# Ledger of designs, part 16: designed miniproteins, single chains, continued (5)

Each design is a single chain, and the fold is of that chain. pLDDT is the mean over its residues in the fold that is shown.

## One batch from the design tools (miniprotein)

Design m16528
Fold by ESMFold2-Fast:
Structure m16528 (fold): chain A 114 residues (1-114)
Amino acid sequence: MREALERALEAARKRRDELAREAGEEVEAWGEVAGAIPETALGAPGNYFEIRTSPLLDERLRNRDPDLRGPFVVYSAAQELLGVRDIRSAADALDALGALFTRAQAGEAVAGAL
């Protein structure tokens, strides 16, 4: 009698756990790149041509430091999470991202251009 209810609850809990795991992966990626950004950045080559701001990711990063202004999420061509950049100054963030894109583009395409 409770098997149907237990099954529905189990499915809901699994879905919630999966959502939390995916969110955790984004936060973990942010932590991994935060320290290395100025020198080797995300040393993994990839097609860094898209910058996205996710409401969920924004909330997660803001919970760490409410003074942060908008996060960047850099995705590879495969839509894999490559890294997240905190934005404290628009000028600084744009400069840092420009360097990241140039480096990633050079690594992915040995032509050294976009």
Scores: mean pLDDT 44

Design m16529
Fold by ESMFold2-Fast:
Structure m16529 (fold): chain A 92 residues (1-92)
Amino acid sequence: AQALRDRILALADAYLAKYKPALEEKRAKLSEEEKKKIEELFEAQREPAIEAIREMEASGEIHPVAAELLIEAIEAGDIERWFALGIAIAEL
């Protein structure tokens, strides 16, 4: 399991490094009200997203290690990492 976890994380880190500067530039242009709306939307989707990931894990559509990493990112509120992990998992 560790080898799969390390591979997913390495691939996700590569995507974050590639896209993070562009995402940071876009975030810097957002107003405080826009940032709050994004945070509120993310919080509202937190539990449904975790439930969906758990259902995918139970059905065998996603590996338990991948499910754990996605849920950890959601619980941390790290939208960029969650997105990068999703891409990494889809390519494996």
Scores: mean pLDDT 77

Design m16530
Fold by ESMFold2-Fast:
Structure m16530 (fold): chain A 94 residues (1-94)
Amino acid sequence: SEAERLLAEAERLEEEGLLEFALRLGEAEHGTSGPLQTPGRALEFARDTLSHVDSGKIKPVSEEGKKVEEEAREKGREIEELRREAEALRRASL
């Protein structure tokens, strides 16, 4: 139950964080156009963009875009820690 709660929280934060990343990056770099027109498309765009930014293929150009990238990376680390804690609890229950 605790492991399930942590996984649900991590999934919620990832979904909210990716949507916020997509909206803020779009606003900083391109205004409010494109993938921000639908929530589902915005989430797909954010996931792909964050993946490319993490691999170094895409680099935000504006100061605001760079700040959004840093905040997204920090949120990603928090989410990964929640998932690691959940996995540790699952192993302890086996």
Scores: mean pLDDT 64

Design m16531
Fold by ESMFold2-Fast:
Structure m16531 (fold): chain A 104 residues (1-104)
Amino acid sequence: MLVGSAPSAPSTANGVTVQVRAEVDPERRELTVFVGVSGAPASQLTVEVYVNGKKVDAPVEVVDDRTLRATIRGLEPGEHTVKVTVTLPDGSTATAEVRAVLPP
């Protein structure tokens, strides 16, 4: 069963707004991070995902023009801080952060 988090506070750079939310699958010990964007196509953005301060080499998938998705596997039970840095084509960046809890 998926456990959702509240969406992050929105972050805005050069008219582009970024918001992050996370969904947890406790059976698989995986975290799905959704990056919602407005003001620019999702395909034009570079996304970096950090979990507890560590960069994650997870594939970032374009779901639609407004949504990107990354799935992170092998997480330990407990609270995880997910930080997403989005880089726009002009080089400006927006950062959003969300907390996700993986049950034991």
Scores: mean pLDDT 76

Design m16532
Fold by ESMFold2-Fast:
Structure m16532 (fold): chain A 84 residues (1-84)
Amino acid sequence: SKGEELIKKVEELAQRAVELARKGAEDPSNLEKYVAEADRLLTEASNLIKKGLEEGVSEEDVLKANRILGKAQREVDRLVEEAK
């Protein structure tokens, strides 16, 4: 379904964002670069959720996608804070 495709794409973008934030935390000299790329991926995921809602993805699937995005944002923020 369109909802399943949305959730899968958001999960993939969220995972990549967390992996980039982790890499930044392990290489603090490049932290700003990794954080910028992680933010770009999370923004892309947010835009996909918004588009999915506009294209008739169910509210349940939009909520699931938003929960995945929110969890990833919190993990990115945690990893960045730990790198300071």
Scores: mean pLDDT 88

Design m16533
Fold by ESMFold2-Fast:
Order: C-alpha cells, then structure tokens, then sequence
Structure m16533 (fold): chain A 88 residues (1-88)
C-alpha cells in the first residue's frame, strides 16, 4: 500500500541518519546490514525497481565502509518509494 511504502521510506531515512552519524561499523555489522538491504531490494524490485537499485548501491557502499555514500543511497531509495506511493 501507499502507507506501507511511506513508512518504509521513513525507516530508510532514519537508517541513513544513523549510518551518517557513525564513524565506523564492524565487518559483521556491515555484512548483516548489507544483507538486510539486499533482501529488501529483492522484495521491492517488482513495485519500485529504482528504489531496489539504490538499496543495492547502499549495500555495496556499506560493504566498502563508505557510510556517508550508503546514507546518500538510502535517501535516494526513500525518495523513489515516496514517488511510487504518490502514484498509487
């Protein structure tokens, strides 16, 4: 639903803000977070393919240790989810 996509966008923005506030994440925490984002991207692909693409880019940035870039991609994913919600 449109409401579910908007809530998810809010959650992604909160995660982006948290990630941007961190100096570093452990290797295990990076793998877990990246895995969660990739799983979410797979679920969103049929409904919001651009959001899914940004989530995959965020996961790649997290695995590379670039938390600021990851936060930017999560914000882009949230923008795409809001766009999709507005079309419903």
Amino acid sequence: SAEELRRLADELRATADWLASLSSLSDEDRKQLAGNLLGLADKLEPVAPKAAEYLRKAAEAILAGDLQKAAEYLRKAAEELERTAAEL
Scores: mean pLDDT 88

Design m16534
Fold by ESMFold2-Fast:
Structure m16534 (fold): chain A 83 residues (1-83)
Amino acid sequence: MSEEEIENIRRALEEAIREVERLAADPSASPRELVVKATAAEILLVALRTATEELSEEDKELEERARRAVRRAEAAAEKLKAE
């Protein structure tokens, strides 16, 4: 895979992370939408790992950010279901 293709995956993942973070911070967000968007971010993270033989330090930071966003979204979805 070319560096341009890898960069496109990184950009898509960053956009997915931002959307998950936005929805997790929104108390009016639907639990379903949170789960769907978190799943999309997870799929993009798998795509990045598949596209690269070894994750760069920047890629590892992006992975940690994605994992934090997904955990936050899962917690927010559970809280919304309880309220």
Scores: mean pLDDT 79

Design m16535
Fold by ESMFold2-Fast:
Structure m16535 (fold): chain A 81 residues (1-81)
Amino acid sequence: DLEKRVAELEEGLRLLGTALARLAANPAVPQSAVDEVAALIREARRLLEEAKRGDEEALRQAQTVLARADVLIREAVAAAR
């Protein structure tokens, strides 16, 4: 079900946007990490728009990019002291 998977991806991106805002507010997190996560979220949003047009390959790519952004946020938070 493409529509359900798109909705799940939209929710995931919204949550990652909130996590990125918290990451950017933490002075212990390097700006390069913030910039990399922001770039991945932008790419996932671009792919999501393609997925909304029926591109299942774009949906799979967006899910992969979103998962990578989540991992990088977790790593940046763990490295910050």
Scores: mean pLDDT 85

Design m16536
Fold by ESMFold2-Fast:
Structure m16536 (fold): chain A 69 residues (1-69)
Amino acid sequence: MEEEERKKKIDAVKENYQLTKESIDEAVKRYEEKYKDNPELVEEFRKRGERAKQLAEDAYNKQIEKIKK
């Protein structure tokens, strides 16, 4: 794979990962606003968001490794 093509693929993967994190953060924010009177449920949604981000990070790392191979 040409260096330029590899960089473009890495940039695309980074952009998708960033958009995924932003989407998760926005979903958590909507739930915080909807359930603002239930702090225990808000905390549960925050924890789910963090787990979703960890899964996204794991997927991102695997995609980057595949591009570098």
Scores: mean pLDDT 81

Design m16537
Fold by ESMFold2-Fast:
Structure m16537 (fold): chain A 94 residues (1-94)
Amino acid sequence: SDLEKIREELSKVGTDEKKIEELIEKIKEILEKIKKGETEFDEEEKLVLFLYYSIVDPEKALEFLEELLKELGFPEEEIEEAKKEFKKVLEKRE
């Protein structure tokens, strides 16, 4: 399942089990909101969705990251730097 992939991936990078469970719970809450037809998310919920997509759909995560950072008013230089760092993380995944 997607949630199992998230647990395994975060464990591989040394994330504490407690933090993994907290993130899984937040992801479940946001996915339930989506299932109920909610389309508006706050900045924290968008970051959790970005993390979720980074594990289950990395291409969608990259697009979502760009949109999120533009919405938050980050300068183009910082957006490009964040995209480069995200791509490095993806290249390190086997």
Scores: mean pLDDT 74

Design m16538
Fold by ESMFold2-Fast:
Structure m16538 (fold): chain A 74 residues (1-74)
Amino acid sequence: SAEEEIRRLEGEILREVKELYEKFSDDPELDQILQKLSARAQAAGEIEDPAERAAALRELLEEIRKEKKKLEAK
């Protein structure tokens, strides 16, 4: 269900954000990245349709993974 997918995606997003804090706390770009991701998470939370919210959360998770790979490439 969309509700189960949203719950799973939120859990994965929280895990990825935790990993960013653990691995890149000393990176000067981390604060800017986290601000951007926080703004996108807030926007996704304002979506009333569960299917559209799930889609926005999938895009957010992919963006988090992309930013993580950029930080790892330094």
Scores: mean pLDDT 85

Design m16539
Fold by ESMFold2-Fast:
Structure m16539 (fold): chain A 107 residues (1-107)
Amino acid sequence: SNAAERRAAAIAAIEAEVKEAKLSEEEIIAAMRALADRLRAAGEERGDPRLLELADRVDALVATDPGSAEALYEVALLHAEAARVLAEASDHPEADAAIAEAERLLA
């Protein structure tokens, strides 16, 4: 298997774990804020508008209903989308870091 296949498998595992994990509202909010900050920094450094758009989507979720079950599901999807965008941009260290942080959150 190649590195892209391993990253895709890790992202899928993260999505599965989030569906089973019962995070508190505070943990969900903290995860969303950390993701938004990371995506904004990466988007600015790379000049990639897709990462900035993802950061804006996270900010919108925090403003609307950060503690809901729907917000938890959206956080998982945004983590997966961010990792895929970073991997497609060949930013392997940032993609791997995004996966590692999601895994720590779910530990």
Scores: mean pLDDT 65

Design m16540
Fold by ESMFold2-Fast:
Structure m16540 (fold): chain A 62 residues (1-62)
Amino acid sequence: MDKANEVAAALAKEGIPVDLALRAAHLVMEGKTPEEIAQALLDAGASPEMAERAKEIVEKIL
């Protein structure tokens, strides 16, 4: 299973906006860490709660 697609689907299921979910998937393809992905989502306008949840999901998938 493609890890980037798995991350995008999991984040979208949790209610994270599609734009941010796709951004996270792109960063997974670039080999970024869960911490770097969470920070990038914060910089893109995600709430701290959304960024922390995204980090948890990415850590479980990677």
Scores: mean pLDDT 81

Design m16541
Fold by ESMFold2-Fast:
Structure m16541 (fold): chain A 60 residues (1-60)
Amino acid sequence: MEMNKASKLVFQASKANPAAASDLLSGMSDGQLTMGKDPDRGKKKIDKITAKAQDILKQV
């Protein structure tokens, strides 16, 4: 998934579930930082956070 699409999804999920916002945003930041050094590991972290964000949005 593209970085900007993942960021938008995480932001939307954070808005839909404020209790999870800190974890979602922190996980996204960690994924982005890792992406700079190891794209495969960073992408994997971002994919996990994105999947969690999608699950939150799916619960409405």
Scores: mean pLDDT 76

Design m16542
Fold by ESMFold2-Fast:
Structure m16542 (fold): chain A 88 residues (1-88)
Amino acid sequence: MKLEELIARIKEVSGMSEEAAIAYVRRQIRRDADSLAEINKTTTSLTPEQKARLEKSRAFLRELVQDALEAGYITPEEAAELEAKIDA
């Protein structure tokens, strides 16, 4: 699970508690989803290489959202909001 790897790395690098690391991961997922939604608004001039990277970023965030939902770190409502931003 990629979410466990991120939490472990945040704890290792920052010395955060598990609860603080979970809160940071939730904030990072939301921030990254917001960034993807913003990029989607400016999509008239992406290269094929940029599109491929964007699709990888979407796949990665979808996986993190699903992992966070399964772990109980986010609600189904938050997951739906984040997925809508990723897919926009």
Scores: mean pLDDT 77

Design m16543
Fold by ESMFold2-Fast:
Structure m16543 (fold): chain A 73 residues (1-73)
Amino acid sequence: SAMEELERKDREIARVIEEDLAWLEENADRFSPEELRAAAEHAEGLARKLEEQGLDRAAEAARRAARRFRELA
């Protein structure tokens, strides 16, 4: 069903965001504070778009990433 496809997509995108965040946290020293702040802004924008599509798990992962990027900046 369309709902099962949406749920699968939501889980897949959330996983990718979480994996990317883990890599970025391990490599945070390679990025400037300005780059991390820009990444936070992009992650916040992504979260809004994902939420509008009903991808709530992915949206939450993107919001966590944005918060973490700001903390690392």
Scores: mean pLDDT 86

Design m16544
Fold by ESMFold2-Fast:
Structure m16544 (fold): chain A 80 residues (1-80)
Amino acid sequence: VQKALDEADKLLEVAERLLARAEALGDQESARELAELQEELERIRKNLEDGKNVEENIKQLRELGDRIDRIGVRLHLAEA
């Protein structure tokens, strides 16, 4: 569980950085999507702290990580 909590904390940091970048670029769509992902990450983190549905929440955490990575790539390409 601790490793999953650490991963959630890292993903929250990445999402915060990408949100700031999206806002600086005027990409309101990516900014909104990142804000929604931060809310879902916080919910998953809370469930992991409470020991609720640990395996399912770890799976969802991986899925959110993939979504954040895709947004990061999209923002990088928008700068090219």
Scores: mean pLDDT 81

Design m16545
Fold by ESMFold2-Fast:
Structure m16545 (fold): chain A 70 residues (1-70)
Amino acid sequence: MSLEEQLNAFLEEEIRKFGKELGLSEAEIKKLIALAKAEMRKQKVTTEGQAMDLFLRIYASYVAEKQAKS
């Protein structure tokens, strides 16, 4: 498996665990995974720690947007 494939698999698994625990819908989980994968490609992330830091920033922005629209 390539480094990118390993990081994408790790990130997808972590986002699915996180989303399931918080009661997010499958559509919301898929949206977060797509956003995180897109940002990882742009930022050339090389570690699981960097991938998690990036996801947490995306999630914070997503929560803020959802709160504002709710």
Scores: mean pLDDT 78

Design m16546
Fold by ESMFold2-Fast:
Structure m16546 (fold): chain A 92 residues (1-92)
Amino acid sequence: SMEEFELELAKKVTEKVVEVLEKYLAGELSREEAIEELTREMEKIVEELGKKYNVPKEEVDFMIEGMKKIAPKLLDSAIANPEQLKKLAEFM
């Protein structure tokens, strides 16, 4: 279902944001490198889940373009409130 797609997408994206955030905070990635890694991982998640849930290619492509635009904002929000994000990930 679309609801199952959205929940699995949210869970996998949150897990990757936490992973990338931890690398950034450890000094392993610059902000620019973290944005590039997060964008790449989010695109991969959308493509894999799009196939799993039979989402039309046009909708997948639209979501990927949205992910590219949101990735910097998502990382910046995570950097501002890392404890809240980690807590959210534990419940997903």
Scores: mean pLDDT 85

Design m16547
Fold by ESMFold2-Fast:
Structure m16547 (fold): chain A 78 residues (1-78)
Amino acid sequence: KKIEEYRKLVREVMDAIDSGDKERAKELLKKIVEKYPHPKIQKLADEIMKAIDSGDKTKARRLLFELESEIVKLLKEE
């Protein structure tokens, strides 16, 4: 259940990045961090926000996939 909820949030962030809605992308990333307050997730979210601000959509997408993978790994360890 939690994995699917995070995947939905990650897809919404990706859609916001692709549409150029930087504010929505950052808001959704903050929501992910609030739901899973882990140092590694926070660090990846911060790096994605920086990539969004610099306009590097390729880096932002790559880091977002890494963020999703890390959340899935952490949830499977529970």
Scores: mean pLDDT 80

Design m16548
Fold by ESMFold2-Fast:
Structure m16548 (fold): chain A 82 residues (1-82)
Amino acid sequence: MSKEEIGELLQELKEAVENRDLERAREILEKLGKSDDPRVRAALATLYSYLRELERDPEDEETRAKLLEVIDELRKQLGLPV
């Protein structure tokens, strides 16, 4: 998976989370799971954990904010614009 493709998927993930489209967010995480980048792999466990929490409680604004922060931090670590 290319760095450009990862960047596009992370942008789509951010938009899905902001729009509360948790089904779309899960699909994007499944695609990111195909990446061999160690930073992406490390972040995936945290991203899936927060997504599962949001799927159980979609009104949890604190968990949603944390999920968005993890996305932005991963983008920054990859040298992508946030």
Scores: mean pLDDT 83

Design m16549
Fold by ESMFold2-Fast:
Structure m16549 (fold): chain A 89 residues (1-89)
Amino acid sequence: DAAEALAELLMARAKEELRAAGDEAGIQWLEENRERIIAETAEYLARARARLDEIAEALGVSPATVRRLLEEDPEALLRLAEERARAAR
């Protein structure tokens, strides 16, 4: 499940930051809310599919590339978004 895989990746990164900060309560909150985070990630991906042209323009790729990444490799789409965010910082 693409939404579950993406949610797990996002949660893993958040947990690592929380562990570095010593925030055990934050880690427990993420674990207790795993199913909700997966559901919200699925909603996000559905909205992303609906706005392919706008997302493609923002990321500097074609709409066909965004569609392919959403279907086959949502992690690569996330990495592309993170790369753009890092370049903006």
Scores: mean pLDDT 74

Design m16550
Fold by ESMFold2-Fast:
Structure m16550 (fold): chain A 75 residues (1-75)
Amino acid sequence: TPQSMQDRMTQIIRDTSTAIENGDISRAQQYIDQMQTTIRDIQDQYNRTGDPRLGQTVSGGQSVINVYQRQVQRV
């Protein structure tokens, strides 16, 4: 469901933030890669259903990925 996809994305975001705070850059990169895969899957679902909640999750997730990727690259 759109809600479960949002919940999954929220959890990965939290896990990524925790890994960055702990200085575990390799773990953070793994979670960022997982976010990218998850966003692709959500985009595919959005293309099938047109559910605007999924579209919002994709755009929001892309922004978060960009921020965390920048943080990881600085270490």
Scores: mean pLDDT 82

Design m16551
Fold by ESMFold2-Fast:
Structure m16551 (fold): chain A 99 residues (1-99)
Amino acid sequence: EEINKKVEEAEKYFKENLTLPQRIVALYELIKYLDQGKFDEAIKKAEEAAKREYTPEEVANAAMLLLFSHVIGGYKLSDELLEEALDVVAEETIRAAKE
């Protein structure tokens, strides 16, 4: 679908230009606004997210929501990004469990 093609293009661009935390949050913001039918806002919010730094907790939260977007929302994310997002969620879950 057209939305999935735009997500794939954004994922490739972010992979080359952003850190993993920035890529996860920027893709989540893109999908969040695309899901609302707000294409121009989706691009703007993803660009804003790409310029910020994030705590491990913020990244893990965004990664979990991105995974839900793939499983429940029908968005097609690459296997590489899914593995990276799962690793981020797993690492934060283990960290939180240790206290």
Scores: mean pLDDT 76

Design m16552
Fold by ESMFold2-Fast:
Structure m16552 (fold): chain A 71 residues (1-71)
Amino acid sequence: ATVHVAGTVSSTKVVDGKVINENYVVDRRTAPLEDLEKAVEEVRKKAQEYADKISKETGADASVHVAAVVT
């Protein structure tokens, strides 16, 4: 079995009275099922680093999402 892991960051900010929502795919990887936990943690770490960067640079509220699919 193979796992497919994707880390995404969503950001929300208000600019000139308009709500701006952006989604960023930060990392995608595949790993053997036995490495699922490690792959998820590594992807989450990269996504969190990116979310922190976006929040600091833009002042937006950023949230991290990690999805894993087993095939």
Scores: mean pLDDT 82

Design m16553
Fold by ESMFold2-Fast:
Structure m16553 (fold): chain A 75 residues (1-75)
Amino acid sequence: HMISRKEFYEKARKLLEEDPSVPEEVIAEFDRLYESGMPPLLILSRLSQRLLALGHWDLVDKLRELAKEMGLIRE
């Protein structure tokens, strides 16, 4: 079942939408990665690289905490 994958997508997308400095192209790319069936951790990795290149390290930290909360990554 993909409940965690869908919930991660919805919550992560809201975080991106709340930041007006995030280009719509980044959100569109995130949507494409999700629709392609890519695993959540790989989507997170790809999205994080894109956001870091744009200087959005705070969003990367928020996305990582979300993934940790949802059990997608371990500490």
Scores: mean pLDDT 79

Design m16554
Fold by ESMFold2-Fast:
Structure m16554 (fold): chain A 119 residues (1-119)
Amino acid sequence: GPLEGIKIYFKNEVHSSYKEKAEKVKDYLKKKLEEEGATILESNPEEADVIILFTSLANEEVHEPIKDKPVIVIAALYSGEELPNVLGRFFLLDAVESEENMELLYEEIKSLLIKHFSK
């Protein structure tokens, strides 16, 4: 598929109150991105081409290990702290409201990945 050769790592840094919602969206995205040919890494984020980060609140300390990687952020609460190398920012609570919203999130992420890695 259009994502063949792209290595993706999912990092989950959400507060326990958002864990089930983050896992639901993460599992949906993993399945859809793998169907398009992406390789999902279960470990070794340093080998990833892109990080998809689930976070309750973006901050410097949480994001320290991923500074040099392109990142897509899916946040429950975004306090306005700037994360370097962000390809896109999305809200977890919007995504989890419906299957249609999760599909829209997936389509936007897929579009960002194709645009960034297609050349």
Scores: mean pLDDT 78

Design m16555
Fold by ESMFold2-Fast:
Structure m16555 (fold): chain A 100 residues (1-100)
Amino acid sequence: DLLNQRVRLGPELAAIVEEETGERVEELTAQQLLYRLLMWAARQGRVSLEGEENARVVIDLSGTPLGELTGLSRVDVDTESEELLRRLEEAGLITLVPRP
């Protein structure tokens, strides 16, 4: 499961994690990274609740360096998180570390 894999952070994502946690982190799980990106986006007013009962959480990456580097303008957290992680890896923003 991709969400349970450890990821190594490139400098752009390491800066976001440091801003949110106050700590420099080189490696965390993909799920922990997604949570920190969600917190970062929420602080910037880039999260919308959509669909019935506001069940869909959507991150707006338009006009951000992450959006430019991944080619993603919007990410549905429930359905597109694995696609976001794949594009972060393709862009060189993370490296996936298999569990030993």
Scores: mean pLDDT 77

Design m16556
Fold by ESMFold2-Fast:
Structure m16556 (fold): chain A 115 residues (1-115)
Amino acid sequence: SSEIVRGLREALRIVHEGVRALREGDRERAAELFRRASDIFRALAAMSDDPGLAANLQAAADGLLELARQVLEGADPEQILERVRQLYRGLATLARLLGDEDLADLANQYIAEIE
């Protein structure tokens, strides 16, 4: 739905703000942003009528909460960034399945910015 696409785009932007905060050494800000993005993915999962889509969105939410925890516990930024790259690749695939090439392109641009 258009609401899911809008929510995915917002969550993706917030994750990338978290990436920028992490690269600047602001671990508390990065963790806060990953938690905010997780909340959006969880809300989108709850409103999805497609069980497969709901499961993928819930997995993204759970992954972001784990990344927030790891950031606060002093994990290596490169290990966090590799997991974010995997999230972006998954979101690009999901965006294409939803028929939104602009969202897929945004995810791919963000991958290029952190490679």
Scores: mean pLDDT 89

Design m16557
Fold by ESMFold2-Fast:
Structure m16557 (fold): chain A 58 residues (1-58)
Amino acid sequence: SHMKNKYDELLSEAAKKVGKKTAELTKKTGLDRDTRNEVISKEAFKESKKVDKEMAEL
């Protein structure tokens, strides 16, 4: 369906954004593991909410 294709596209874009954030954090020194994981989790949650919003606006 058209909705499924759009959802897959949005998920791919979200995954790329989370991946970029993860790479940026991995290059930083002085961040503890728990802080890094919290930031990545918040970014993933934020991108998930954007996907939900885009799907709701179709």
Scores: mean pLDDT 76

Design m16558
Fold by ESMFold2-Fast:
Structure m16558 (fold): chain A 74 residues (1-74)
Amino acid sequence: SREERRARRLALFDELLAIMKELSALAKQHLDPEEYKKLMEEAENILREAIAADDLEGGIARLRELKEQLEKQA
């Protein structure tokens, strides 16, 4: 139903925002201000593309990869 699709979309959006928040916190801890800015610009672009393409699951996967790469560099 339309209500079920809306609920699923909201849940995916909440997950996307949660991983963005985790990524921001991790980046602030391990990166200098210039590196932090570049990473957050990349993450914001991923979020925008995911919303535009209506591919929130793909956006979550890309943000998780970005977070994993940051964890390996830290």
Scores: mean pLDDT 83

Design m16559
Fold by ESMFold2-Fast:
Structure m16559 (fold): chain A 93 residues (1-93)
Amino acid sequence: EGEELAREAEEIARRAREVARRLEELLERHPDDQRLNSLLVAARILYVAARLTAELARRATTEEQIEALRAEVEALREAVRAFEEEVRRLEAE
């Protein structure tokens, strides 16, 4: 279970890194866009949080720790999905 949660968190980290890359491409075209800069910082924080969650999942030894990390993985998945939707909207401009 801990290893499965770690793999899910690593997938979220990969998706967050891709969101950050796409935001960096948008910033090359719009270098003074404060909204893009804020989203890029947030995507980078999401990446770090997902990586940390994966490490914690691999170290989890109790059922209580696993349940807490499962809730965190679900929250991170929702967050990365919201960022992916926002980036698609911005790319359509």
Scores: mean pLDDT 87

Design m16560
Fold by ESMFold2-Fast:
Structure m16560 (fold): chain A 118 residues (1-118)
Amino acid sequence: MLSPLQQAIRRIAEAALAAAEAGLAAGLSVAETNRAVAEAVLRVINEAYNDKSMNLSKEEQDLLERMAAGILEAVGGELERGAAEGLSQEETLARIREAVRATVRAWAREHGLPEIDV
């Protein structure tokens, strides 16, 4: 069973991936897709902070915001690379998914957290 912090990180990753997929499918620009992803991530963070059942500590909130920043950087980087290389939407989304997974796993290891499936 995932901890509240792990559940929040998974929700952020899922929201970022869903927003990126929707933006690409709608034919949005890189900047517009990045904005949609940032807005989706911020929504999940605000929901986690307002969820009294999660009872995240200040330290866990700081960790969650750092993880969210890493996910946003990973998504933005792959959106820009996909556009620069002329990749398909499907190939760009596959790279985004892999970058988000790698970011979550690396960050979890650095902070001594168990593996989070994304």
Scores: mean pLDDT 84

